Designed miniproteins, single chains. Designs and how they scored, part 86

Each design is a single chain, and the fold is of that chain. pLDDT is the mean over its residues in the fold that is shown.

## One batch from the design tools (miniprotein)

Design m2996
Fold by ESMFold2-Fast:
Structure m2996 (fold): chain A 89 residues (1-89)
Amino acid sequence: SMEEERKKILEEGLEAGIDKETIEEIIKLKEELDEAIKNKDKEKIIEVLEKMKPLHVKLLTTIAGVEPAEAEKRAEEGIKKWKEALEKE
C-alpha cells in the first residue's frame, strides 16, 4: 500500500540521516513519478525528474559529501539517461 511504502521511505530516510521535510518531498515526488510512469506520460516523467534534480543534488552534497558542481553534473547526467531511455521505445 502507499501508506506502507511511505512508512518504509520515512524510516530508511531517517536512518540515513535525512531530515523529515526532505523525506516528505522525496515521497511526494516519487508518488508523482510513479503515477506518470503508470500513465506512460513521457512529458510528465521528465517534468517530475527535473523537479527531483535539486533534491538529488541536496542529498549528494549533504549525505554523500559530494562537491556541489559534481553533484549537479551527476543529477543532470541521470536526467539525460532517463530522456534517452524514454526516446528508445
Scores: mean pLDDT 78

Design m2997
Fold by ESMFold2-Fast:
Structure m2997 (fold): chain A 88 residues (1-88)
Amino acid sequence: MKEGEELIKKGKKGLEIIETSKKNGEVDVSSLPEEEREELFKIAGELQEKAKELKEENPEASDEEIVEKLEEYAKELIKKGEELIKKS
């Protein structure tokens, strides 16, 4: 079922948020439909919580290192989603 597709979508949107932040860009949410805006806020919130966890576990890590760990997290979500689609 749709779980694999949702994980891939979440991972891809997560990577887009991270890439935009790295380019000193802002995610322009004003032009997005309300439903997509809510999804982006949920994903951004989850990434923010994950960043806090990573920083607490690695207090000596730089912000750049934390961002790299978040990118790997998002990529793992995509891989898990692809595996679920293959098995469905």
Scores: mean pLDDT 73

Design m2998
Fold by ESMFold2-Fast:
Structure m2998 (fold): chain A 81 residues (1-81)
Amino acid sequence: SRAEELLAEAEELVRKLEPWFEEQQAERDAADPATYTPSEEEQRVLEVLGEAYERVKKAKTELEEAEVALEAARRLLEIRE
C-alpha cells in the first residue's frame, strides 16, 4: 500500500539523517561554544533538516505504536472470544 511505501521512505530518511545529526552534534560539542559561529547557511540547513527529521521520526514512532496497539488488541480479542 502507499502507506507502507511512505513508512519505508520515512524509515530510510530517519536512518540517513540520524547519524548525520549525531556527527553534526558531536562536531558542535567539540567546538568551543563561546567562540563557535556557524554560518547562516549552516544554521538554515540544520533547522530545515532538523525539523524534517523530527517530524518524520515522530510520525514513524506514532505509526509503530499504533500498529503495536492494534496487534495487541487483535490478539486479546482472539484469545477472549
Scores: mean pLDDT 66

Design m2999
Fold by ESMFold2-Fast:
Structure m2999 (fold): chain A 78 residues (1-78)
Amino acid sequence: MPVSESIKKAMEEAVAEMLPEAEARAKELADAPEEEKKKATAELLEKVLKKTYEKLEPEDQKILDKWLEEKKKFLAEL
């Protein structure tokens, strides 16, 4: 699945913006239960996706949506 250069750049920028929060959360949750770590990871992923989406043109947003739907099918098997 080709990720366009614009989607890749938007994702890299979104991840970079969220990296300090991710590091702080990882330190905060070092001794926390696995379920709480999983929840925090999901919340961070959702924030990264939202920031990525805000940086994209509508055409690239549709490509990202299709990629996420394919990933969602794999997650539904868990």
Scores: mean pLDDT 73

Design m3000
Fold by ESMFold2-Fast:
Structure m3000 (fold): chain A 68 residues (1-68)
Amino acid sequence: LDDLRREAEDLRRLADTFLGNAKKNLENGSKNPKFKDLYDAGAKMNLSAAKKALKRADELEKKAKELE
């Protein structure tokens, strides 16, 4: 149980990091219009990674609840 909850917590912290990186990429794209497409692509990749991490965390939390 603790291992599943810890892994879910680690994945949520990782997702927060990806969301932060996505925000920074969008801000950098706004400041550098010449490279906006590259920064937007970076933001999209980080957002996708965050969604995958959050989905995995949700699945692990569901499994932990079933074992309670």
Scores: mean pLDDT 85

Design m3001
Fold by ESMFold2-Fast:
Structure m3001 (fold): chain A 84 residues (1-84)
Amino acid sequence: SHMEEAEKALRQAERAVEAAKIALEYAKQGRISRKDAVEAARQAVEKAQEAIRLTEKGYGDDEMLERARKLLEEAKKILEEAEK
């Protein structure tokens, strides 16, 4: 169903943002490359944008849209930190 697609995209965005936060921390510790942390953050941005797109298309509600927008802002902040 359309609602299941929006919910799935939101869950994927949440996981991607969490993974990007972990990748950024590992890069700061020298455990992975900065390039890998940037890639994780870019994927988080992409997944958050997809969640917004599906929710705006009418597949989700205003609460889901607000959550997706917050995930996009978090992903962008992680990307900025990874690119330093």
Scores: mean pLDDT 86

Design m3002
Fold by ESMFold2-Fast:
Structure m3002 (fold): chain A 71 residues (1-71)
Amino acid sequence: SPAALAARLAAFRADLRARFPSLSDAQIDAAVAQARDLAQALHDAGLFDEGLALDFAFVLVEGDLAAQVLS
């Protein structure tokens, strides 16, 4: 549902804020938007249900942010 999706994205945003305190709110919001768009693409490809698509997108986006902070 849209409410369940919004709750999952809000939880991910909060997790990113805790893990990357040096990043701006704009950078965190961009990462959350990237995760949403990636999850949609994975779901549309027919590879995963919505929940699994979100889980994979969150792992990939968090990993990308960690790589950016370390560079």
Scores: mean pLDDT 85

Design m3003
Fold by ESMFold2-Fast:
Structure m3003 (fold): chain A 81 residues (1-81)
Amino acid sequence: VDAAIAGLTVDLEVRGDTVTVTVRDSAGNVLATGSIPLREGDSTVVLDVTAPDGTKLTVTVTIRGEDGVASVASVTITAAP
């Protein structure tokens, strides 16, 4: 099932060598958080999220680390059946 979810925001915060990933809804409510070590190259975080309408989602965030800076390389959202 293909779901297009508008209004989800993915935020990255770097504290030392740790990247914190936060997923928010369109109202700014925190739906999920995860953290990984900051590494050079691409790293993936998978978060299970419940959307405001009750839809179960899996959010896969690929994080690119370069010279101590983290950026979002891709976000994939998959609806659960």
Scores: mean pLDDT 74

Design m3004
Fold by ESMFold2-Fast:
Parts: C-alpha cells; sequence; structure tokens
Structure m3004 (fold): chain A 74 residues (1-74)
C-alpha cells in the first residue's frame, strides 16, 4: 500500500511538472491540483515523517498549479 502511494505520488508530481513546463488548459491544471491534494491527504494520513514530507510536496505542487490556472484566467 505505501509503495503504491509513493509510485502514485511520484507520477502525479511528474505530471504536474510537465503541465507547468509545457503548458495545459485551466481545467487540466485544476484536475491535476485536485489529484495532488487527494494524494497529499492520503500521504499525511500515514502518520509518518515520510508521509508528511510527501504530503507537503504534493500540496506545494497543487498550489503552483492553481496559481498558474488563476494567471491564465486573468
Amino acid sequence: AVDALKAQAQAALRAAGQLLHQGGSVQDLLDQADTLEALGRQAQSLGTDEGQKLGQRMFGAAEALREEAARLEA
């Protein structure tokens, strides 16, 4: 279960980086931010230092995606 969550988190973080680097629609950015936030909550629910750090990284990436979406809608 933990290894599967780590793999999902890494894939989601790579997808976020790709969207920020190559660009995407507002909807793509928001959908990926929602995915990262859901995985971040799961990581924090593990109650481990590793889970807490993964959660913080995912929440930070989600915030960056939401800021980019807001910039595109301005």
Scores: mean pLDDT 84

Design m3005
Fold by ESMFold2-Fast:
Formats: structure tokens, C-alpha cells, sequence
Structure m3005 (fold): chain A 80 residues (1-80)
């Protein structure tokens, strides 16, 4: 699945942060409508551009390492 491919890349890039970053992209519950919309947009992008999975995972890791709050929102903006 798309999620499994993203999880594999996140684990390869950052074994310490990958679980938290996976929850940023594929949470069980998200009540913030802006974050939920960003997650849906990123998922839709990756469904159309599966070749970009590695690059998108790397960008998410880089944003998190820079201490960007809610890295999923910044990731959405860079893919727009």
C-alpha cells in the first residue's frame, strides 16, 4: 500500500522519528480541519505521483529535524 511504502522510507531515513512522522501523515483521528485537509492533499499527491514517495518522505524528515511545528502543513505548502 501507499502507507507501507511511505513507512519504509521514513524508517530508512530516521529510525527514531519515523513512528511520530507516520502519525502526522496517517493518523487514526485528526480533529483539526486544516491538518486533516493537508494530510488528504499529501495523500492524493502521492497517489498521483508514487515516484515522489522517497523525496516527500525526505522533505518531511528534514522539516521535522528543523523543528518546524506541524511539519505536515509545511510539507503541503511545498507540494502545492
Amino acid sequence: SLADRVYAELRRLDPERWAALALELFPREETDPEVAAAQAAIRAYLERHPEDIAAVARLLVELARQGVPRPVLALRDRLA
Scores: mean pLDDT 81

Design m3006
Fold by ESMFold2-Fast:
Structure m3006 (fold): chain A 98 residues (1-98)
Amino acid sequence: AAATAAAINAALADLPGDWVATNVTNGLNADKTEFNDGTTFTLVNKVTGETIDVTIKNKVITMTSNYPLTPEEQLKIAEALSKVANTTGYEFVFEEKP
């Protein structure tokens, strides 16, 4: 969990704002190549308080934000996660909290 959070935080360093991964469950597989099925974590922007809840299940990465994510932000976050682990063949789904 701590090693997975550190890897995500390093990848997020290229993103505008101060993003950190918190509450990581399951995390990376033994080979550190893919996220385990059922992996969850929350991305928090320490400057704005914006959050993105991430759930990885059945090769679908669902990101639920408490604010409207722009297409540019969606692309940058997807690219950041792709630096952490293989996301080839994964679907990215972006949702906003009501």
Scores: mean pLDDT 78

Design m3007
Fold by ESMFold2-Fast:
Structure m3007 (fold): chain A 100 residues (1-100)
Amino acid sequence: SILDMNLPEFLLRTSVELARLELEDPDNKAKIYALKAVLYAAMREFEKAQSYIDEAIKVAKENGDKEGLAEAYRAKSILYRMQFKPEEAEKWDKKAEELK
C-alpha cells in the first residue's frame, strides 16, 4: 500500500514527481504548487507549505482544474498529518476524493 511508504521514500518520490512535472508539464501550476507544499510541510516549513496550498487552490479554481484542486486538498491533508492532526487530514482526503 502507498500508505505503508516511509517518510524518506515518500519525499524522494514527491521530489522526483515535482522534477518530472517541471520538465514535462511546467504549466501544471496547481500540481507543482501542491507538490512544493508537501516538501515544505515535510521540512516543517508549515507557513510556506500553507502558502503553496493556497496558491494551488486558487490556480486550480481559476482554471476549473479538478485534478489540480484534488492534489491541493491532498497536500493540505499531508500538512495536517505533519502537524499531528490526522482527523483534519482525513476530512481533506475526503474532499479530494469527492472531486472524482
Scores: mean pLDDT 84

Design m3008
Fold by ESMFold2-Fast:
Structure m3008 (fold): chain A 84 residues (1-84)
Amino acid sequence: PRPPRTPALERLLREVEAIGLGVRVGMEAAEEGKSPEEAGEEARRRAEELGFSEEEVELAERMAEGTVEAFRRMEERKRLLELE
């Protein structure tokens, strides 16, 4: 028998939700041409509205910023290679 839902398991599930939120916000921001900073601020705001902890809010912010940066790197690489 496995132990019931623990605080550690609940934290893990919340962290997964925060990561998903951050990536989603980052993708939306990248498509709109927003900066990593703007994406991070939007992810932070949404996470706070959803009642995430400060640690989870920071995780969502970092994921959103990283997502925009990754998208920008891909676009820059396409331009440098003159793919299209």
Scores: mean pLDDT 79

Design m3009
Fold by ESMFold2-Fast:
Structure m3009 (fold): chain A 77 residues (1-77)
Amino acid sequence: MSSVKKKVEELTEEIERLEKETLEAIERGDTKRAAELLVELAKKVLELSKIASPELAKKAMDRLYEMGRRVDLAVGG
């Protein structure tokens, strides 16, 4: 079994890093970078949701929605 558990851990770490980078981009007014990071975050959250527990997947989706709202305010108002 190639490690589903390890992949969940790697995706979770990458999601946390992308969230942090997205917030930092928003704070700096780098709206283009924030939008790019949000797209990458969405891809990782969707990948995680297919292999993670329902509870972990829901938390990741909730985080994605929160980040999307913050980026939308920064990019488009």
Scores: mean pLDDT 81

Design m3010
Fold by ESMFold2-Fast:
Formats: structure tokens, C-alpha cells, sequence
Structure m3010 (fold): chain A 73 residues (1-73)
């Protein structure tokens, strides 16, 4: 379960208060899919700079999507 995955990787969340809030979100169904995806992506990315690369790629995709929508209008 996502809660069990989060528990196994408490150190990735950092502080215990944030961990408990995320766990509550998982149990209420609010963050289940998001937390699972975030943990999987975090575990797959080892170098610290990859987080910056992923953020840049997401930003570029968002800009490209906006540009495509603008050109289609």
C-alpha cells in the first residue's frame, strides 16, 4: 500500500510531522496516487541534479502545451 511505501521511506519525507500529514492524506484517499508516484520517481532518481532536470522538463512541457493551445486558437 502507499502508506507502507511511505513508511519504508520515512527518511525521504524528512520531518515526522510532514510524514504524518501525508499518511493521513493517503488514508483519506486525497494523496494516494500522487504520493505513490512521487515516491517511485524519487527512488528512481539518484543524483540530486536530476530533480532540477525533471523540474525543468516539466516546465518546458507546460510551456509547449500552452504554446500549442495558443497556436490552435
Amino acid sequence: AAAEELEARRDLVGDEESYELLLEGIRSGDLLAMVRRMLAERLARQPADEASVAAAEARQEAIAAEARAYLAA
Scores: mean pLDDT 58

Design m3011
Fold by ESMFold2-Fast:
Structure m3011 (fold): chain A 81 residues (1-81)
Amino acid sequence: MDAARATAAALVVIGVEIDYELGRVTAEDLLAAAEAVRELRRLGDPRAAEFEARVREIAAAALPSLSEAERAAVEAALAAV
């Protein structure tokens, strides 16, 4: 169960990285990635810190293109990681 959850969470982060490379990352992608990193941390997955750093890098690049409400939601989600 936990291994399957860790795999699913990792795939969410990888999907967001692909969307970022395609120039199509959304606020919804970033919210999903923040939740995925929280799940990896809860499961004690050793990749959690690396994936958190990557998600924060993508979020910083994407934030200027988001609405004020979307930016606030993403920042709040990342603060909860």
Scores: mean pLDDT 84

Design m3012
Fold by ESMFold2-Fast:
Structure m3012 (fold): chain A 80 residues (1-80)
Amino acid sequence: SAEEAMKPLKETKKILEETKDSFKSGKSTVPQMEEKYKKTEEYRKIMERGGSPPEEIEEMKKYVEEIKEILEKIKEKEKK
């Protein structure tokens, strides 16, 4: 259904916002962020496999990349 097809994009956007909030509050750990990133990569694969519109796939890729960048920033802080 259309609602199931949109679920990966909506869930990824939610994970991105939660990741931003966790990073800003200093409550995120590297293992937690790695699991979130892994989950968003699986959601991206689901959208690509499901034949989602190119615009939605591009949006997904942007969200996944932002999560990756935040994860890398968290890793940099932990490497003091």
Scores: mean pLDDT 76

Design m3013
Fold by ESMFold2-Fast:
Structure m3013 (fold): chain A 82 residues (1-82)
Amino acid sequence: MKSLLEEIKKKLKQLDDELEKAREFQRQGQYDLAEQHLDKAIDILREMGVPQSLIDKAKNSPSIEEKLKIIQEAKKLLLKKL
């Protein structure tokens, strides 16, 4: 049986992979693809139990830079609970 801890580690790796892809597309000027990967990262954070208020702030952010900042803050809060 996979432990809850193994599932959490898998989701954290998926989150980091999506954030890395978003940054790469941002560097290439492919903002639509960067936004798509940021939205996937936000969905992973939602699945991991980040408060809806932080999810809403990330989704409503007008810039990729601000979305990345909020996602990283949400990840830090999540890691402090683990």
Scores: mean pLDDT 81

Design m3014
Fold by ESMFold2-Fast:
Parts: structure tokens; C-alpha cells; sequence
Structure m3014 (fold): chain A 113 residues (1-113)
């Protein structure tokens, strides 16, 4: 349903803002960038939901992408709140940020439909 997808996009934007602020507080430019990318993804997904409200195939795909983005955001938020700057945590943030870039590219492809 359109309302549920819009709510998921708003949750993603909220999580992105929280991650960005924690990144700033922790002097972590990777977390700041990840937060900015989450905000961008949420805003673009929200626009796609509105533009394709009558297209169940596009809405289903956006829903899957929003669920993936929220999972990435929750994992990033857990790392951000821990303050852990170990090599393992740095590599996890890099990996999650690359997954997020992939989701934004998928959004770009849907925007051309």
C-alpha cells in the first residue's frame, strides 16, 4: 500500500539523519556520508512511490529496496552508537555504504521507467 511505503521512506530518512548526526559527533566522515546517502535514497524512493502509485510492480520493487535500506540503516546505527572504530567496524561501514550506493543505482534505473 502506498501509505506503508511512504511511512518506510520517512523512517529511512529519519534513520539517515540520526546516523549523519552521530557521524558528526564521532568525527566519522564515512558515517556522515552513509547518513546523507540514506536521506537521498529515502527522498528518491518517496518520489518514486508518489509517481508510480498506480504501478504495483514498481511499488513492490520500491518496497523491497526500502526494506533493504532500513536493514542497512539499522546496522549502521548500531555501529554508530557503539563508537567502535576497529578495522572490522570500518570495513562493515564501507560494505554497508557500498550496498546503499547499489540501491541508489537501482532507484535511478526505476526513475527512467
Amino acid sequence: MVEELLAKAEELIRLGKEIKELGKKNNDPLLVKAGELLIEFGERARALVRAHADDPAVLARVGQMLDQGIDIAKRLLKIAKSGDKSLKSILEVIGLTLELIGLIEDVRLLEKQ
Scores: mean pLDDT 88

Design m3015
Fold by ESMFold2-Fast:
Structure m3015 (fold): chain A 68 residues (1-68)
Amino acid sequence: MKKTIVEFKTEKETIKKESDEALTKEDDEKAAKIAKDGNFLEVKVLEINEDGSVKEGSANKVSEEKNK
């Protein structure tokens, strides 16, 4: 089964949430909004393969800073 781990990083804390279901488009959109509205520095989404292994390089990073 697919599992998703969402990691919310703030300036002082790191909040980790585990989801038994795969992320939907709505969840990804919410993560981006929370990062902006909640003053989160980083929102990291990790996808887990069918084998239960963390999919490296699939981290969806949402950050305030965008490279210009």
Scores: mean pLDDT 53

Design m3016
Fold by ESMFold2-Fast:
Structure m3016 (fold): chain A 81 residues (1-81)
Amino acid sequence: MSIEEIAEETFERVEALARAGDLAGALEVIRESFEYLKENYSKEEVLEALGRLYERLAASDVPHAAALVAEVHRLAAEIQE
């Protein structure tokens, strides 16, 4: 699966959960995707996937977008030097 496909699938799952009012589930999907990426991809590819997810969330009308974006930023900081 490509970085673009992983970011888009993650966004679609997060959007569905956020719109259903399940913020905890949406955050868990972001964290699960991050762990999968860390195990299977380079640091640069993980940062690219998180950047793509950030852009999709920031451009969306999903509820709780600020909290979702903050989690993506937190995870990006966790792997940056």
Scores: mean pLDDT 85

Design m3017
Fold by ESMFold2-Fast:
Structure m3017 (fold): chain A 60 residues (1-60)
Amino acid sequence: GQDLSNELSKKGTDIALIASLSLDNLSDVASNSEIGNNISDNLLKKGNLDIANIIKKKSL
């Protein structure tokens, strides 16, 4: 939601893409598709460690 959108804007990530995906949906897509894995890799490669930590915390 909004908290995630605000955090992403600080990192210069595509906020519209991430905001359109719930953390649960992002986790499911990453698990079930090559495209999802590529999205996750791109977030990590862009130095979005805070975003990676948010995803890990939510994916519990």
Scores: mean pLDDT 49

Design m3018
Fold by ESMFold2-Fast:
Structure m3018 (fold): chain A 96 residues (1-96)
Amino acid sequence: MRPLTPEERARVLLEALRETLEYIDKNPDLVSPETREFLKKAVEEAEKALADGTPEAIRRAMRIIGDAFDRLYKENPELAGRFVELLQRRVAEARA
């Protein structure tokens, strides 16, 4: 299989973050309300950046998601591990 393009990579990162946020919404005790709001805003901002489709916007989306992951890892490393597993699954699906 070919490597993912930057756009495809940003898209699978966003999908993994969305699934992680859905899991948090079902299990609200996993993170603080401030972290949950940060993750929601990160998803919204990354979606807007990816909709633009420019290389600069794609790079911005990846940075936003990276910041969201760092915050998640600091507060709940086990939940961050779940994000990585979701990301690996999405990468495999996108390369199929």
Scores: mean pLDDT 82

Design m3019
Fold by ESMFold2-Fast:
Structure m3019 (fold): chain A 87 residues (1-87)
Amino acid sequence: SILDELEEILEKVREMLSLSPEERKKMAEEVIEKLDEIRKKADAEIQSLIDHMITLMRLVAKEPTDENIRAALEEIERLRKEIEKLL
């Protein structure tokens, strides 16, 4: 399900806090690619929430700081809960 795929994404974002700056950028790029795949098969309302997640992860890819990773993690977790309400 979309929710299971988003939970896998949250786990990858959490893992980024333990990675080097270069590996953080690679993980962020992988997460963006996976989010885009999920987006393509989702309804329009869910697509807009995933687009927000992609925007957050693009900031992490550009500036892979602990602050940006934690902010993205918290917001993606909140957005996943909003998607759960729509299903």
Scores: mean pLDDT 88

Design m3020
Fold by ESMFold2-Fast:
Structure m3020 (fold): chain A 87 residues (1-87)
Amino acid sequence: MPSEEEFEARLLALVGELVAAHDRALAATSDPAQRAALEALLDATLGEMGRLAKEAQANPERREEMLERMREVVARTKAEMDALLAA
């Protein structure tokens, strides 16, 4: 079971990874439609991660499960960003 400090550190790392991937995706395109889609995807993903973080705060015994779900969300979002750029 991760401590609160370990949970926050790992959450911050996942958010940082997501933001870095978004920044790289934005740098890879000048298409305003793709840029708008990337912004919307980031906003939706950060909202979902925020909900998972609140769940972990309410149920500390689920911190590890929530971090696993957040990692899956980040991986899926990165794949969706790549798909948007390939279109």
Scores: mean pLDDT 87

Design m3021
Fold by ESMFold2-Fast:
Structure m3021 (fold): chain A 71 residues (1-71)
Amino acid sequence: MEEYVKEARERIPEMLDELRANGAAEMAGLEADESAEWLPVVQRILASSREEALALLEEALEERARKVLEK
């Protein structure tokens, strides 16, 4: 649980670098994928500064962890 969030946080900079390098392809993939819920977050990340994008990724991961904990 918390370990999942920690692991995800450690990968946030790498995930951001991947999104910036392959942003258009990643968005196209999400449009066709069941993870369409992630599309609005990716769009905001690509439109934001690096600092803002890192914060958005962290918030998204924390929200997922919170929903699992509420279970």
Scores: mean pLDDT 62

Design m3022
Fold by ESMFold2-Fast:
Structure m3022 (fold): chain A 56 residues (1-56)
Amino acid sequence: MSDREKARQVLGQVALEVGVAGMTADKVVAKAKELGLSQATIDTALALLAGMQAAQ
């Protein structure tokens, strides 16, 4: 499974907990660390989150 797929799963889980509008970088990092994900996956998830929030 790619880092991008793992990052997308983390973002989906955070969105289910707090809603898309409630998503923050700290919550994404906390969830990714809880799941034991690599730094590359965390970096990808943060980049995707920034893109999503810039598009809002």
Scores: mean pLDDT 78

Design m3023
Fold by ESMFold2-Fast:
Structure m3023 (fold): chain A 57 residues (1-57)
Amino acid sequence: SKELEEIRRDVIIGMLEIAIAGNELVMERSPDNQQLNAQLQKSIADLRRRIEELRRS
């Protein structure tokens, strides 16, 4: 059903938001690791893009 699909989408979005928070925590704990922080920023951007794609569907 459409309602169940919307609930499933919201759960997936929540999981992606938790992944973003995890990446941000790693960056906070490793502020001097510029190479790692660049990769994590890219990962966060990809996750945010995926969330917006899900919200548009």
Scores: mean pLDDT 88

Design m3024
Fold by ESMFold2-Fast:
Structure m3024 (fold): chain A 95 residues (1-95)
Amino acid sequence: SEEEKNKLILDIIFDLKALVEWAKKHLSPEQAEKVEKLFNEAIESIKNGDYDKAIEKVKELGDLLLEAVTDPELREAIRASVDYIIKKLEEAKKL
């Protein structure tokens, strides 16, 4: 339904924004800017109904975070967060 799709999109935006805010606090300004650019591109893709492109941008965002982080526990948390966002995007695509 439209209500279910809108709720999924809101959850996706909230979760992605949390990763952007984390990057701004913990990564270099240059890395944080790249993360925010990918976030903005993912949101634009969602607004355009292009969920495949949004998934691509979220994967790129995840890869960038993993390139910047060496701690195994943080890497696992980032992978789990990214995978969950991708799952929600795939669910939103079907609605």
Scores: mean pLDDT 89

Design m3025
Fold by ESMFold2-Fast:
Structure m3025 (fold): chain A 71 residues (1-71)
Amino acid sequence: SAKEENKEKAMQLLEKRVDYAEALRLLREAGLTDEEIKEIIKEIFPHLSEDEATALLNIAENALRKLEEIG
């Protein structure tokens, strides 16, 4: 489904450490909560603590806000 395709694309972006803003947008469009997104971050980066996963989510949110301000 389109939601599953969006999740897979977002996970590929996160694994490549590129375009965290796009990855966050795709996961939210798939209907995921911030808690579910943190679980995905921890699946991709299992060495991250809860605080580090939260920090990465905050970085992605800041990048997304900046893109929304530009476009």
Scores: mean pLDDT 79

Design m3026
Fold by ESMFold2-Fast:
Structure m3026 (fold): chain A 76 residues (1-76)
Amino acid sequence: SMEEVRELALRRLGEIADEVMERARTLSPDKQSQLGDVLGDYVRRVEELIRRGELTKENLDRLTRETRNRIDEIVA
């Protein structure tokens, strides 16, 4: 259902936020800022999927994977 996918999106957002906070601990201020931007972009893109009626499990999984890849690139 749409509600189940929205609940999944909130859970994924919490997971990404926790990952960003944990990964940011040992990084430079510049990289911390970049991680904050990635988190903000994830929120905005989830909101855009909701607005367009395109919040599906497939689209959410793709966005979450892309976001995690961006986090890994910044941390490297």
Scores: mean pLDDT 88

Design m3027
Fold by ESMFold2-Fast:
Structure m3027 (fold): chain A 68 residues (1-68)
Amino acid sequence: EFQKEVDAGVAILALATMLAASKSAGREDDARWLQEKLDEVQRLVDEGRYDEAIALANEAIKEANARD
């Protein structure tokens, strides 16, 4: 249980870092997309759905890296 919370937290931090970088670079489209993904991941965490949150966050990170 707690390990999944830690893993979800790490993934959220990674997405938040990417969001901050996109905002500072003036990449509004990427920032909006990352914010939407971060909101979805946070909702899953709030619902206790850590496995789904981690999977979604990892997919979002992968897609973000492919977009840049």
Scores: mean pLDDT 79

Design m3028
Fold by ESMFold2-Fast:
Structure m3028 (fold): chain A 86 residues (1-86)
Amino acid sequence: SRAELERYIAEMRRIVEAQRKNVEENPSLSDEEKQKVLAAVDRLEEAARSERSFLALREAVMRELNKDRVSPEDILLYETLQALQA
């Protein structure tokens, strides 16, 4: 439903904000790794501002992971992992 999608996007926005702070304050990450992960966080934050962009992102992650359902945490983890491997 639309209300379920709105709650999902709101949760995604919350975890993305928390991840930004965690990455910026993480002494174990190199400057290059921080830059890569923060770029992924920026893309996720921007996608979460539009239902259309967010649905496209979620569909892409579901296809890549071969899953019928993904949590906001699954999307964040996938994008973070992809950014570090790039």
Scores: mean pLDDT 83

Design m3029
Fold by ESMFold2-Fast:
Structure m3029 (fold): chain A 64 residues (1-64)
Amino acid sequence: SDEEFEAIFEKYSKDGLISKETFIKVLQEEFGVDKKTAVKIFLKYSKDGKISKEDFIKALKEVA
């Protein structure tokens, strides 16, 4: 659910954003997503090298 994804975001975010390194780690460790797929999803949803809560939730809906 969106609430579960928001909880994951709050756990890993810094200053309201998630870095590329942290995003890849979350997708690999929590969702079993391979690094290449995680990078592709990050590039699709990120802005200025970071991912916001709204875009993070959209990204996780592709893999959950």
Scores: mean pLDDT 85

Design m3030
Fold by ESMFold2-Fast:
Structure m3030 (fold): chain A 61 residues (1-61)
Amino acid sequence: SLEEEARRFLERAIELGLSPEQVKADVEQLSPEMQEAFIKAAEELDSPVAKAAREGAEKKL
Protein backbone atom coordinates (compact mmCIF):
# COMPACT_ATOMS: atom_id res chain seq x y z
CA SER A 1 0.00 0.00 0.00
CA LEU A 2 1.05 3.64 -0.32
CA GLU A 3 1.10 3.95 3.48
CA GLU A 4 3.61 1.07 3.71
CA GLU A 5 5.77 2.67 0.98
CA ALA A 6 5.68 6.02 2.80
CA ARG A 7 6.60 4.36 6.11
CA ARG A 8 9.53 2.47 4.53
CA PHE A 9 10.76 5.70 2.97
CA LEU A 10 10.63 7.57 6.30
CA GLU A 11 12.35 4.75 8.22
CA ARG A 12 15.09 4.65 5.55
CA ALA A 13 15.44 8.46 5.51
CA ILE A 14 15.85 8.51 9.32
CA GLU A 15 18.41 5.66 9.15
CA LEU A 16 20.44 7.48 6.46
CA GLY A 17 20.25 10.81 8.29
CA LEU A 18 18.51 12.72 5.50
CA SER A 19 17.81 16.42 6.03
CA PRO A 20 14.27 17.18 7.31
CA GLU A 21 14.20 20.19 4.95
CA GLN A 22 15.03 18.05 1.89
CA VAL A 23 12.45 15.40 2.83
CA LYS A 24 9.79 18.11 3.32
CA ALA A 25 10.53 19.61 -0.12
CA ASP A 26 10.44 16.17 -1.77
CA VAL A 27 7.08 15.29 -0.18
CA GLU A 28 5.58 18.64 -1.31
CA GLN A 29 6.13 17.53 -4.95
CA LEU A 30 4.26 14.20 -4.57
CA SER A 31 0.70 13.30 -5.60
CA PRO A 32 -2.15 14.03 -3.14
CA GLU A 33 -2.61 10.27 -2.57
CA MET A 34 1.05 9.82 -1.63
CA GLN A 35 0.96 12.95 0.57
CA GLU A 36 -1.99 11.45 2.51
CA ALA A 37 0.02 8.24 2.94
CA PHE A 38 2.95 10.24 4.38
CA ILE A 39 0.65 12.00 6.88
CA LYS A 40 -0.57 8.63 8.17
CA ALA A 41 2.93 7.06 8.24
CA ALA A 42 4.45 10.08 10.02
CA GLU A 43 1.87 9.88 12.85
CA GLU A 44 3.49 6.60 14.01
CA LEU A 45 7.08 7.95 13.98
CA ASP A 46 8.76 10.28 16.49
CA SER A 47 11.43 12.02 14.40
CA PRO A 48 12.18 15.51 12.99
CA VAL A 49 12.30 13.88 9.53
CA ALA A 50 8.79 12.39 9.96
CA LYS A 51 7.48 15.75 11.29
CA ALA A 52 8.95 17.58 8.26
CA ALA A 53 7.40 15.05 5.84
CA ARG A 54 3.97 15.52 7.47
CA GLU A 55 4.30 19.32 7.24
CA GLY A 56 5.24 19.04 3.54
CA ALA A 57 2.25 16.79 2.87
CA GLU A 58 -0.15 19.16 4.70
CA LYS A 59 0.80 22.22 2.59
CA LYS A 60 -2.17 22.87 0.28
CA LEU A 61 -2.31 26.66 0.65
Scores: mean pLDDT 80

Design m3031
Fold by ESMFold2-Fast:
Structure m3031 (fold): chain A 91 residues (1-91)
Amino acid sequence: MVTLRLLPGEGEEVRVEATVSESGDMLVFIHSKKTGKSSAVQKQLEAGETLTVSLRLPGVRRTTIVGQAISRDAQVVVKELTGEVSLPELP
């Protein structure tokens, strides 16, 4: 089982966090619909381990984010989320 969470925006970055209940080779993907920018990180995770993926979006105040957790062992998307994120104003 995989839990996928969209974290609040910080500075110029949006982050997605994936936590696994069982060990496995995971690819976590994050995509901004407004900019078309994407980031992905692959890691072999142990049970209870968390993987965070960041996407830098300079000048963006608000965007829809798509996050996916993909099992590389099974070659399937095991969890997906879509959410809107507002980025804080720079000081």
Scores: mean pLDDT 81

